# Designed miniproteins, single chains, part 42

Each design is a single chain, and the fold is of that chain. pLDDT is the mean over its residues in the fold that is shown.

## One batch from the design tools (miniprotein)

Design m1449
Fold by ESMFold2-Fast:
Structure m1449 (fold): chain A 76 residues (1-76)
Amino acid sequence: TSSEAVELLLQAGAVAVAALNAAGQEDEARKLETDLLSSDIEGQIAILEKAVELLKALGQEEAAREVERLVREAKS
């Protein structure tokens, strides 16, 4: 596991949690943070990809794009 991938996933998680809180989804933000902390790199990627779809559904298009970009970079 590269330190770069870990940093990118931490940034993606922070963006997603902040966007969910801004959308009034405090319970979803808390769940996301807990799930990310208990998951390996592959699990974090899957969780964040699901978070992107939720952010899109909530109209958080800018945050969704940023999370998607960071996850894509982490997968490289």
Scores: mean pLDDT 84

Design m1450
Fold by ESMFold2-Fast:
Structure m1450 (fold): chain A 84 residues (1-84)
Amino acid sequence: AVEAAIAQARALPETPAERLYAEALEAAAAGDMARAERLAEEAAREVERYLLAQGVPAEEARAAAERVRERLVAETRKLAALAA
């Protein structure tokens, strides 16, 4: 179930990116696509910022952020379609 998956994501060690990821999926499940897309973009930016702060090379940090954004947007679109 979508709600169970979101709850499990929130149980992980709380990074800002992980919280935003869970919130984006929750917004999509509720049918709020504008919020879901905004949160997905914020999650991706936070991933990139976090990785850069940890000394991850810029290319790798950018690639990780792109993967997160693309994956999360795809998941939010699927959840919105199921919720509609």
Scores: mean pLDDT 72

Design m1451
Fold by ESMFold2-Fast:
Structure m1451 (fold): chain A 70 residues (1-70)
Amino acid sequence: SRTEELNKRLEELTNLYSKALEEKDVKMLQDVAERAEELAKENADNPLVTERLQRMVDSAKSIIERLKKE
């Protein structure tokens, strides 16, 4: 179903984000932010999903800035 496909993509993205945070990989964090923004755009009619994805984007961008200053 459409919901199952969305949930699978969210799980994959969450796992990638977790790995990026553990490895402090700026490029991987940038990929996460880009994919999260794309998924949010595809699901613009679902505010709970878009809000969660936007928090992930904002968090990833904040961490990228911090890592670039170190």
Scores: mean pLDDT 84

Design m1452
Fold by ESMFold2-Fast:
Structure m1452 (fold): chain A 67 residues (1-67)
Amino acid sequence: MRLSYTFTSSGPATVTVTVGGETHTYDIQPGQTLTLDLETSESGKEVEIRVETAPGQTTTVTGERHT
């Protein structure tokens, strides 16, 4: 299964992605767009995405699951 996520932030933000027990961290600068394409297996793996945005700022997240 593929998961696609697009992040756009008005201020500094950090995106932490955990896939299959491995964690990756991405930094977003103000006005930047980050696109992540993730592949998952259905057996024993979990996907977790956490977003932390600077106080007073906004991060917009758009997610799509591909079958």
Scores: mean pLDDT 74

Design m1453
Fold by ESMFold2-Fast:
Structure m1453 (fold): chain A 107 residues (1-107)
Amino acid sequence: MSISQLLRQYEQQVEQLLQQMKDADDTTVAMQLMLLYMNTYSKLSTTARYGRGMALSVRAGNMELARRYARLLVRAPPAQQRQVFDSWRRFLSTSDFDTMLAIVREQ
């Protein structure tokens, strides 16, 4: 299984939670879903969120937004950048990984 597939699964889970929050007629249910979303979101470091935002932007074909995330990512501490790159290397297809690195190298 590629990291591309894992990122897609994670984003599907986040999108599903957001959709469930919108569709919730009961305030208590909406609040519980909001807390679940916030807890899931807070488990990601700021740097990990930049790496994720970049991957999503590339998938959406929004190359301007991908470059904005890449600029934020390269300003992060080197150790955190390496964790993002190691994650990409481990789980992305070679093609997806090369695309992500090319965008980062443009910065």
Scores: mean pLDDT 66

Design m1454
Fold by ESMFold2-Fast:
Structure m1454 (fold): chain A 86 residues (1-86)
Amino acid sequence: SEVERLREEAIRELKALSQAIDAGNVDKVKEEADRLAETIRRMRASPGAREEDVAVFEIALATLSVAAKDNPEIQKALREALDRVA
């Protein structure tokens, strides 16, 4: 289904985002976070999407935001992405 494809895409994007955070690359974090936020919004809008399908990625973004406490620019980018999917 479309939701399943978007879920697989979101998983790949989440991994890319985690790598960008580990590298401390603010611009790439913003790019990957925006990409993930778009995929999450598309998933939410898709027929057959369940709340739990979206919630897992929202929780992941929130967790990464808390973990990035030592880099305020990265934390801000992640919070902005989370706000865009709410």
Scores: mean pLDDT 85

Design m1455
Fold by ESMFold2-Fast:
Structure m1455 (fold): chain A 113 residues (1-113)
Amino acid sequence: SVEEMRALIERTEREVERLLDRLLEALAGDPEARARLEELRRRLREAFARLKETVAGPLDVFLEEVQRVLELAQEIADLARASGDPEAERLADQLVAVVGDMAVELIALREAA
């Protein structure tokens, strides 16, 4: 249902925000990486908001918004991995897994609706 899809997005967004807070702490010694992460975080928040608005809309629009969230998560993960910090790399892997799992489940819920 639309309610189940929105609830999944909201739960995922909360977990992502927790991971991003920890990633900002891991990057405390890199002001440039932190500034870029803050910009990507802002874009990811906007992408999650758009995704929630499109869950009941046209399928092509919904899939494009899912892809945008996946691409932003990957950009954040690439930034974290480039730091060479083991904690940042571990958090990057968790971020990609959490967002990837959401995408798979959202598509399944959309197909069942």
Scores: mean pLDDT 90

Design m1456
Fold by ESMFold2-Fast:
Structure m1456 (fold): chain A 89 residues (1-89)
Amino acid sequence: DFIGKAEGEVVRKVLKILSDFSDSDKNKLITSVVKSTREGLRNGKSVDEIVKEVKKSIEETAKKNNLKISKKTLEEIGKVVRESVLKAK
């Protein structure tokens, strides 16, 4: 299942990017990334569309939980999602 492969790689790499966050905040942020990636893949969205929706989902989750996510962190997560989606064949 290529969706499962993409999710596994995203979880592992994004958790490393979010290493300075609490475990609770990591779980909230990673859940938003995984859900957006999964929905985009299941709906046949382009890689660019999936990355855009993931970034939006992270920003919305961060705002709801009073977390500050840097532009650099968002770009690094976007890169991980892009690479993981492209490799999940």
Scores: mean pLDDT 81

Design m1457
Fold by ESMFold2-Fast:
Order: structure tokens, then C-alpha cells, then sequence
Structure m1457 (fold): chain A 86 residues (1-86)
């Protein structure tokens, strides 16, 4: 089922961008730990997925129109305004 957007925040300052990155890092850590506990991923697979997700997040944070999108399931993603626009 598609998760609804709960909030959208413009990342118009370095402080907000740092907070968004920290939130994504925390979420990736929790998701990784849960996958390892459930036996559906290895520690190596989790680390590789985390590095790829963080690289993507940092690339989005480098955009002037970076947005933090929080979903109803409390998952936060960072995208550029271009990717958010339909």
C-alpha cells in the first residue's frame, strides 16, 4: 500500500540539512538492525544498502531545493524539489 505524506519541510539552511541527514542515518540504522534480527539480510548487505542510501541522500542534500519528506509511517526521505514536482 502507498504511504501518504505526513509533512514536507524545505531544507533552506545547513542546520536543517544536517538534521535531515541525521534522521535518515538513524532510520537506516534501525531498519538495518531489524533486518538482521529477522534474518532477512546480513550485516554486509545492510552496510552496503546503508552506504548507497546515504550517498543518495547526500546528493539530494547538495541540491539548492532539497526537501525532507516524512511519511505517515514515520519514514523520512530527502529529495530535490524537481523530484517532488509531478
Amino acid sequence: MTVSVASVERLDSEEKRKEALELIEEELKKIGEEKIKLGIATEEEVEQARERSLASTRAMLAQPDALAITLENNITDVISAEFYAR
Scores: mean pLDDT 69

Design m1458
Fold by ESMFold2-Fast:
Structure m1458 (fold): chain A 75 residues (1-75)
Amino acid sequence: MKYKLTITASDGIAAARTLAEVAKEMNVPILDTEFVSKNTIVATIEAESLEKAEELAKRILEKSPAVTSVEVEEL
């Protein structure tokens, strides 16, 4: 299943790094990553379930002090 993540952060580069690290740890493929602004990243991921996509979002938020929010949408 494909999911869209909207990540809001004070540091987009730090947020992108954390996304890559967490996705690798959870074995979640990242299909696309776009910097829509210096503070907002939109990523498309492929996950087994919505619960796994939401767990990825939660881990990003917990791991990076630069990340202020992560929103998950099913595609």
Scores: mean pLDDT 85

Design m1459
Fold by ESMFold2-Fast:
Structure m1459 (fold): chain A 74 residues (1-74)
Amino acid sequence: SMEEITKLLRESTRQVNQALIAGDVAGAEAVLRELAETLESLGYLELAQQIRETLAHFRAHAAEIQALLRQVAA
């Protein structure tokens, strides 16, 4: 149901944010990958593809964001 999908998205967002705050980029990536796989298995192919595109951009920008945070903290 849409309610269950909304709950899944909310929980996944919480886990991604916690991983990023902890500096666990790999953990954040794993959550997004599992979310995309779950959505695909439930037939939400377009939403799963959007998450996979977000994951690809996240991989590209995660190191850049971490470098920026280190500069601000120095």
Scores: mean pLDDT 78

Design m1460
Fold by ESMFold2-Fast:
Structure m1460 (fold): chain A 82 residues (1-82)
Amino acid sequence: MKEEAERIAKQLRNLAETYRKKAEEFASRGDTAAHQAYSRVAKGAEDAANEALKAGTKQTAYRALSRTGEMVAEGEAAVDAA
């Protein structure tokens, strides 16, 4: 159970790192809207990783992963709309 939560938390941390890099890339291009959107996704993924580890249950970890997927979709849509 805890091992699955740790695995999911690692996936969420990797996702947070990916979106931090995207945010920095768009910031370097002067795209403030994309920078803000991707920064929020990165922060959300980091928070979800911490939540999954704190709960230590498989169900809560999978729910955190699903919620992060929704945040990614919302962030990408916000960038596309800008």
Scores: mean pLDDT 78

Design m1461
Fold by ESMFold2-Fast:
Structure m1461 (fold): chain A 70 residues (1-70)
Amino acid sequence: SGKDYIDELIRSSIRGTAEGHGITLSDEELEKLVEEARKRVPEMRDKLGNLTVAILLSATEVVLKYIKSQ
């Protein structure tokens, strides 16, 4: 489904960014960040006009927010 595709792309981006910062995410933390990023995608898509870029930037923002909150 479209949700599964988007979730997978978000998950990959979140995992990679977190790993790059030396952060280990539990499965629960990862899924919560995926849900948060997915909520941001529509707003980002409307601003940028590109779904893939919107997904990548939404994932990045969510990871950076998570890191700052730790």
Scores: mean pLDDT 81

Design m1462
Fold by ESMFold2-Fast:
Structure m1462 (fold): chain A 79 residues (1-79)
Amino acid sequence: MLEVLGAGLAARIDGLWHVPVTVRLDGEEKTFVAVLDEAGNLLAVQERRDGEWVEVELSEEEREKVREAALAGIARFTA
């Protein structure tokens, strides 16, 4: 079960938004990076493993929760 705890500072890189989203997944707190286009479409969700950013497989419902948190993060820090 994925629970969104919050979104961090958004950054623009090569025309894409990169937004850190803190989640609790199966009782463990993790930080994902949501990658969104200019229209707010979620392109990827990445997690840092062993010093590398790797794409995370999420359900449609979990992806939507991450996307909503990322959009709120963008609005809060870079409106």
Scores: mean pLDDT 79

Design m1463
Fold by ESMFold2-Fast:
Structure m1463 (fold): chain A 83 residues (1-83)
Amino acid sequence: MKQVEEAIEKLKNATSAEEFQKAFQEALKLILSIKDPQQKIQALQKLLDALKQVKAKHSSDPLTVQVADAGILLVEKLLEQLK
C-alpha cells in the first residue's frame, strides 16, 4: 500500500507529459500486482482520482490532458472488469 501511495504522489507531482506518463505506468504496474481484489479496486479508484486531478491541474497542456484521458479510460475499463 505505501509503495502505491508513493507512486500516486509522484504522478500528482509530475511536471511534464513524459514524467506523468512514466509515473502512471509505474503506479499501474504496482496496482496490477496487488493480489487482493478489494485492495486492487481501491488502489485503481485512487489512481483514477489522481488522473482526474492532474488533468484539471494541467488543463492548458494538451499533451498532459491526452495522456490523462487515455489513462482515465484504461483505469475505468479495468474497474469494470473487476466490478
Scores: mean pLDDT 82

Design m1464
Fold by ESMFold2-Fast:
Structure m1464 (fold): chain A 75 residues (1-75)
Amino acid sequence: MKEEAEKKYEEAKKLYAQVMENPQDGALMEEFKRAGEEAASLLASTDQEGREKAMEVQRMIADAEALYKAVQAAA
């Protein structure tokens, strides 16, 4: 259970890095959003450390969405 949450957290971080390098890729953004929401949900259900990581992932989602919208508005 905690191992699964940590694995999803690492997957979300990898996707976040890819989104930040390719902010115009809407399909990648949607994939990151799904993975991030799943990771945050799993992390929040583990322990206090998991809750802190879940909040970090939620912030990553917000930052990525803001960047994606800014890129779309500039195009």
Scores: mean pLDDT 82

Design m1465
Fold by ESMFold2-Fast:
Structure m1465 (fold): chain A 71 residues (1-71)
Amino acid sequence: MSVEDFVTEVLVTRLDATEEKAREIARRLVEAGFDSLEKLAAATPAQLAQVPGVTVPMARLLIEEARRVLA
């Protein structure tokens, strides 16, 4: 699974985001250098929240889900 597909699925299923908005956030995360599950799992919530559209609660959810998938 690509990080873009992972982020899109998490935002749609867990936060009831539209697929269009979720994919835009996923694209911005990849452009910011969060282009793998390992990089997401290693990030801090504050680092992800610097990406436009990413809130601190959203960042925490993405990091926790990435860690769960990698465990």
Scores: mean pLDDT 85

Design m1466
Fold by ESMFold2-Fast:
Structure m1466 (fold): chain A 79 residues (1-79)
Amino acid sequence: MGEEMRKLWAAMTPEERIEVLKKMNEFSSKVAKALREKRKKNGKITEEEVQEIAKKVAEEMIKKIDDELTKMMLKAIAG
């Protein structure tokens, strides 16, 4: 995890940290849902396809999020 992400996390209030964690939970849930849908349609998923799905979900969420730390974390996942 980048030094800048650590500094932003340390500067946050407990309420702000809870909101970041909620958004990360939503990210994980969206990735899991997308993986299940792809498996139902295509039957097989490669590691590369898992990463591609995670990247797409992260990019979608970044467009809707105003919080700087969550954006940085999702950008790190997206590559």
Scores: mean pLDDT 77

Design m1467
Fold by ESMFold2-Fast:
Structure m1467 (fold): chain A 102 residues (1-102)
Amino acid sequence: YTISDEDIERYIKLLEEKPVPEEAIELFKRYTGIDLRGVPDEVLIEGLREFKQEHLSALLIARALGEDVVELFRNGTGKLGRDVRAEMAALFAELSKELLEK
C-alpha cells in the first residue's frame, strides 16, 4: 500500500487548519518516544513530506491526527512493530534537530 502525493497534501492541509489532538500526541510519544507537544506545525509538515518516501510511516503519522486511528491505537497494543516505532522516532528526532537547532 502506498500514499499518493494528493493524499499527503490533504493531510498537510488538515495540519494547517486544526491543532494536533492531545490524544494523538500522547499516542505518538508512546510509540516513538518523541513528544510532539512542543513541536511546531512546520516541523510536523516537514516530517510528513519526508515520510512520503516511506509511505507506511507517512500514513501512520497522518492518520494519528485523525479520530479513526486514535480509536484503533486505543484498542490494540503492538499494532506498530518495534522497527516502525524506531524508524519514526529516528526520523522525527533528526528533523527536529535540523529545523529547531538552527
Scores: mean pLDDT 48

Design m1468
Fold by ESMFold2-Fast:
Formats: structure tokens, C-alpha cells, sequence
Structure m1468 (fold): chain A 70 residues (1-70)
């Protein structure tokens, strides 16, 4: 699990999308409860597995923005 630093707003957006569109796994919940950020790769994988397209897209956009900051 690689926790990527997120803003409070990005984390809130991810948590809301997960709660609305899918059933979070224990691993996803632990990732989202990390105070520093979330494991975006794990979230994308689980969202894809459950067909939660809004969560997958949201996490992928955030990941792309983080990659562009490097």
C-alpha cells in the first residue's frame, strides 16, 4: 500500500464518491482513513472491480494531477 498525499478536499471527494457508488473494502477504508492521503492505485483497482465508474474516474484524475506535480 502506497499512501499518496492528498488535500483534505481531494480526500473528502474520494470518500464521498466511494460511499455513494460502491462498498468499500477494509483495505480501502484503512487507506481512506490515513491522515496523510490515500492509496489511489488500490482505490482505482477496487472501483474498477465493483463497476464504480465515478470513483475510478475521480481517483484517476487526482492521480494524474499528482503525477503532473512531479
Amino acid sequence: MDIVPLTPEEKALLKRAVDREMTPTPAMRASLDDPEGADLGLIIEEARRQGAYGVEITAAVILSLLKRRS
Scores: mean pLDDT 77

Design m1469
Fold by ESMFold2-Fast:
Structure m1469 (fold): chain A 85 residues (1-85)
Amino acid sequence: AEELMREARKEIEKAWEALQAGNVDEMMKHLEKAVEYAEKLFEMGKYEQSAKIYERVATLAEMAGNDKMAEEYLQKSKESIEKAE
């Protein structure tokens, strides 16, 4: 679980760097990897950790103007939080 969180954070940092460089395609690849780690955390019952990763993915997608992706992962974050409670 901690290893998956650490890897997800690295992918989010790389996505942020790609966004700052104006490389949206590279950003999307790193966000997809972060989502894979969030899904693995969810399957392990680590819903709070999964929710945090989905929320960060949604934030970066929104900053890049990808409103559809932002809405999808914000919803996944909310579902993960509800599952944790």
Scores: mean pLDDT 85

Design m1470
Fold by ESMFold2-Fast:
Structure m1470 (fold): chain A 89 residues (1-89)
Amino acid sequence: MKTYEATVTGPNGVVRPATLTVFSEAIGGPALITFKDTGIIASLKIVGGSTAVGGTLTLEVPNEISAERLRAAGLDVEVGGTVTVTITS
């Protein structure tokens, strides 16, 4: 398990500060986003990318519960949609 400081960008370009937790970095594996300003936690699926500092990950919204959590955090997403996570440290 690894934890990173990150920003999450939704499909409409809204950017939110977050902590990203990944268990294996494997494609199809789970990633947890914890939004810093709300404390909301959402579970997403890794599609690809890099966890290197300055790297970006593409995460897919796997279900309606995750979509609802992301919308509550201010991201306009739907099931099967993607968000971009940028690793800041």
Scores: mean pLDDT 81

Design m1471
Fold by ESMFold2-Fast:
Structure m1471 (fold): chain A 77 residues (1-77)
Amino acid sequence: SMREEAERLVEEVERELREAEEIAKTGSPQDAIAAADRTIELAAEKAREVAEDEEANKRLQQLVGRAVGIRTRAERA
């Protein structure tokens, strides 16, 4: 179903974010910024695919906010 597909796409971004969070703990600030940027780009791509699913879009925006947080903290390091 479209709902199951939307959930799968959101889960892909959640996995990318978890990797970015781990890189932010163990890697350089440059690596953390690169990982956050990849997560933001992936979320933008997936948002296009679920444009009519309001819940999925809200969840993707929350994930983007968390990735932006990683980027901002790394820029200040």
Scores: mean pLDDT 86

Design m1472
Fold by ESMFold2-Fast:
Structure m1472 (fold): chain A 68 residues (1-68)
Amino acid sequence: MSPVEALRAALETAKAAGDAGAAAGAGEFLRHMQQGDLETARHSAEAAARASPNPVSAAALREALQQI
């Protein structure tokens, strides 16, 4: 799975779970990847995963971060 596919999967998992924070984190990370600002992207996504109340969406976001 490519990093972008993993992030898309994490975004869809967060949306399905109603986890707005994890969804925003995944979306922002994907945007920053396309712009090349990976340090800001990693920090935002890690913060979103830590703040997520849903363990499934948090795990999906962490898995996407490992692909990068």
Scores: mean pLDDT 75

Design m1473
Fold by ESMFold2-Fast:
Structure m1473 (fold): chain A 97 residues (1-97)
Amino acid sequence: NAEQERLNQLSDEEVLKRIIEKAKEMLTAVEKGDYDTALEKLQELVRLANAIKDPELLRKVMALVIDAIGALFTKDYKGAIDSLKALIELVEEELKK
């Protein structure tokens, strides 16, 4: 997949910055009830998470992405919002290091 290969060339810092942008876009979509846009942004978040090279960081990010997936598909929109906010906070803290 040419898109995934391009993402895999990014540094973890660049990947994390893109994760924040997409997580915020997905959060806004969920809050507005635009679940089609939320699903599209979720697919982008999964691809970005898979581009992370640090295994521990990948594990932490993917856990929150999986929580957001489960919440969205079970129509637990509050759970999806909470998971996305936790993801944004985690990634912002990692970028401060």
Scores: mean pLDDT 86

Design m1474
Fold by ESMFold2-Fast:
Structure m1474 (fold): chain A 75 residues (1-75)
Amino acid sequence: SMEEEMRKKLLEEARKFAGEGAEKTFEDPSAEKEVKKKIEELAKKLGELGKEIARYAEQAFETGMAMLKNLAAAK
């Protein structure tokens, strides 16, 4: 359905945004608040769908940050 296709596209965009946000925050920790603020704004604009996409983006961001920190610690 169109709803499923839109949801897939929003999840892909959220994953990309979260990945870029994690890389930015890894280089500059002050960027974390801006990234999280943008995710929170998304949750407020699209109702229940926005909350779902925002939660996914937050989880992807935290996962990306954990992976980057683990890679740095492995040296």
Scores: mean pLDDT 78

Design m1475
Fold by ESMFold2-Fast:
Structure m1475 (fold): chain A 83 residues (1-83)
Amino acid sequence: MGRIEELLEELRRLTREFLELVERALKDPTEELQKEIDELSGRMTAIVQELLKLKPPLEVLKEVQELMTEVGLARGRLHLALK
């Protein structure tokens, strides 16, 4: 598998995990869940930065943008619900 494909698969997995943790935190907010969400966020940022350095094709960039939009919306919902 190519490096771009590997990073995309990892980003997809982390995005699903992130969304699941956000849903859990919305039902039962704990400091432990927030720490896990923050850790995943950092890992996802690192993957996105690595992907961008590889100058991926537009199809890949579009998918990354869609995944990051989902993450951003979920993070926004959690932020508003916990404040």
Scores: mean pLDDT 83

Design m1476
Fold by ESMFold2-Fast:
Structure m1476 (fold): chain A 62 residues (1-62)
Amino acid sequence: SAEDEALVAELRERIREATGIELPDSADPRLLSFLRAFDYDLDATLRLVVNMLRSDPTALFP
C-alpha cells in the first residue's frame, strides 16, 4: 500500500542517516516484513536493522 511504501522509504532514510548505508531496492520486502513484525514501530525496526548491519554490513544485500 502507499502507507507501507512511505514507511519503508522513511526507514531507508533513517538507516542511511544512522549507518551511512544505502540499501538496495531488493531490501524493501524484508524491511516491510520487519515493520509488520514490530506492529509498524519504526523506532524498534530501525534499532533492529541498525544492529543487524553493524554485525554484518551485507545482511540486506543480494
Scores: mean pLDDT 84

Design m1477
Fold by ESMFold2-Fast:
Structure m1477 (fold): chain A 74 residues (1-74)
Amino acid sequence: MTSFHPDPEEARRENDWLGERLNLAAQYVAEGRLDEARKVLLEIAERFGIKVDEDTPPTPETLVKVAVDAHKAL
């Protein structure tokens, strides 16, 4: 489905930012840096209006869920 965004440059920057932050969170999870991973997930959630509890474990499943929800918000 084709999505229209009012500012194409803003949409591209949002998508680039989301990709970079998701990769960073995945790297932190892989390194066992769970506090940093959680902070990145909360940052993504706040930016895209996704409800995530601070106690939510930063697992690969949580990363996938947040990624899907954020892409729907784009």
Scores: mean pLDDT 75

Design m1478
Fold by ESMFold2-Fast:
Structure m1478 (fold): chain A 92 residues (1-92)
Amino acid sequence: SKEEVEKRVKELLGRALEATKKAYEAVKDNPELLKKLNEILSKSSAKLQALGDQLANTTDPEEIEKILKELEEEVSKLVKELEKLVEEAKSL
């Protein structure tokens, strides 16, 4: 259902937001790492927005599931990149 799709998207966005908050707190006092954070977020936001637009214009259940899978993969990639940035900040 559309409600189940919306729930899955909210859960994925919540995961991305939580990882972003943790990365920001780790790097906010380091201008070079903050710049890296902004570059990561800019690239990921563009991809996530494109997938969101595809999802909004899709009514086929199989295509919806495929787009949701791609969103899950992009969010997982973003979270891993943000976790690496947090570890980089901790090593200073």
Scores: mean pLDDT 87

Design m1479
Fold by ESMFold2-Fast:
Structure m1479 (fold): chain A 61 residues (1-61)
Amino acid sequence: MKQATGTATVDSGSPSSITEAMSKAAQEAMDKLGAKRVRVVSTKIEQSGNKVTVTVTVEEV
């Protein structure tokens, strides 16, 4: 199956921001695959100062 990665960066001031970034990153990865349904293989969260960068790897199902 195909895999792709998506990345999103958000302000870390709110817990909901991280969840939103994860959703955005997953959506980008899905778009790269051209697939409507995917399974999350891995999630990486990196904080740099006031910003959080989330990278999500997805696999087509």
Scores: mean pLDDT 77

Design m1480
Fold by ESMFold2-Fast:
Structure m1480 (fold): chain A 105 residues (1-105)
Amino acid sequence: SAMAAARAAVAEFARALAKLVSASDDEARERAAALLTEFATAAAAGDREAATALLDELIDTLTEGALAGGMDEAEVEELRARLEALRDAVVAHAVATLSADPRQE
């Protein structure tokens, strides 16, 4: 189902993100946490453009953090490519789940 595919994409995105987080320092992790909070707010507002931009900044922040933390460049590039491929599905799922009002649908 479309919902099962969306949940799988979110789980894969979270797994790839966790690997970058594990190699990042506290400053990069704190910035990433702030970006995730802003992303959730944008998604709840139904603002797909803002939510997409915030996920892109999150990916850039953790990619740079992981590289600075000594993660292999090829592994970081592979993780970044996977996150970018999953980004639109994650945004769509977050908007659908956080912005839904059952009284308006």
Scores: mean pLDDT 83

Design m1481
Fold by ESMFold2-Fast:
Structure m1481 (fold): chain A 80 residues (1-80)
Amino acid sequence: SEKEQRIEQKLKEIERELEELRETDDLEERRRLIERIEAKLVDLAVEFPEFAEHQAERLRDLVLELIELKHEYGITLPEE
């Protein structure tokens, strides 16, 4: 479906930015990328409140990867 294709494209964009986050050694750039990834995750949830199971699992994996990287880099979430 068109909705599934849009979700897939947004998930791929988040995956790309997570890869960029892993490749950078600049602390300020890491913080900026984390903020951008978090904003994209929120936007995705707002636009698409329901996902196919395979897409929901992939989204959960991406969220867990972000949490792991934040922990590894010692970066706290900005106040929500």
Scores: mean pLDDT 76

Design m1482
Fold by ESMFold2-Fast:
Structure m1482 (fold): chain A 75 residues (1-75)
Amino acid sequence: LSEEEREILRRAREILEEFRARHPDVTAVAWIRDGVLVVRVSAADEARAREAARELEKRLREAFPDVPIEVRVQR
């Protein structure tokens, strides 16, 4: 990873930690692929996971307005 990608990933992980503290029923993992910040979200049911993914995507886009972000819901 480049220095910029490492900084993005570190900050993204901070956001995920804060999110998990507020939503202990949700699991979220972040990584970078080809300059895209990818986040995978899972929960007990798909509707809950989609709702959490939407909230997390909003937070990440606010933090990283110039970074491509992809949020995935795990089935």
Scores: mean pLDDT 82

Design m1483
Fold by ESMFold2-Fast:
Structure m1483 (fold): chain A 79 residues (1-79)
Amino acid sequence: MEELKRKAEEEIKKIEDLYKGHEASLQTDLDAGKAAFAGLSPEEREARVAQLEADYQRSVDAMRKAAENKIKEIKEKAK
């Protein structure tokens, strides 16, 4: 039984590491996208940045939820 708990902890750590890697990649894409809008009018830039930030937040939220669900499944199987 203790072996199942150790395996679950190892799988959870792998999921957390993957999540952090993907989040860092999304942040890089967000920063690059914001920089690309520098040539737009202030009004267009504001609208584009707001949309990009909304898309980023949606992606982060979806990824976090997927990670939380996977971790929950692993913990429940380790009971």
Scores: mean pLDDT 80

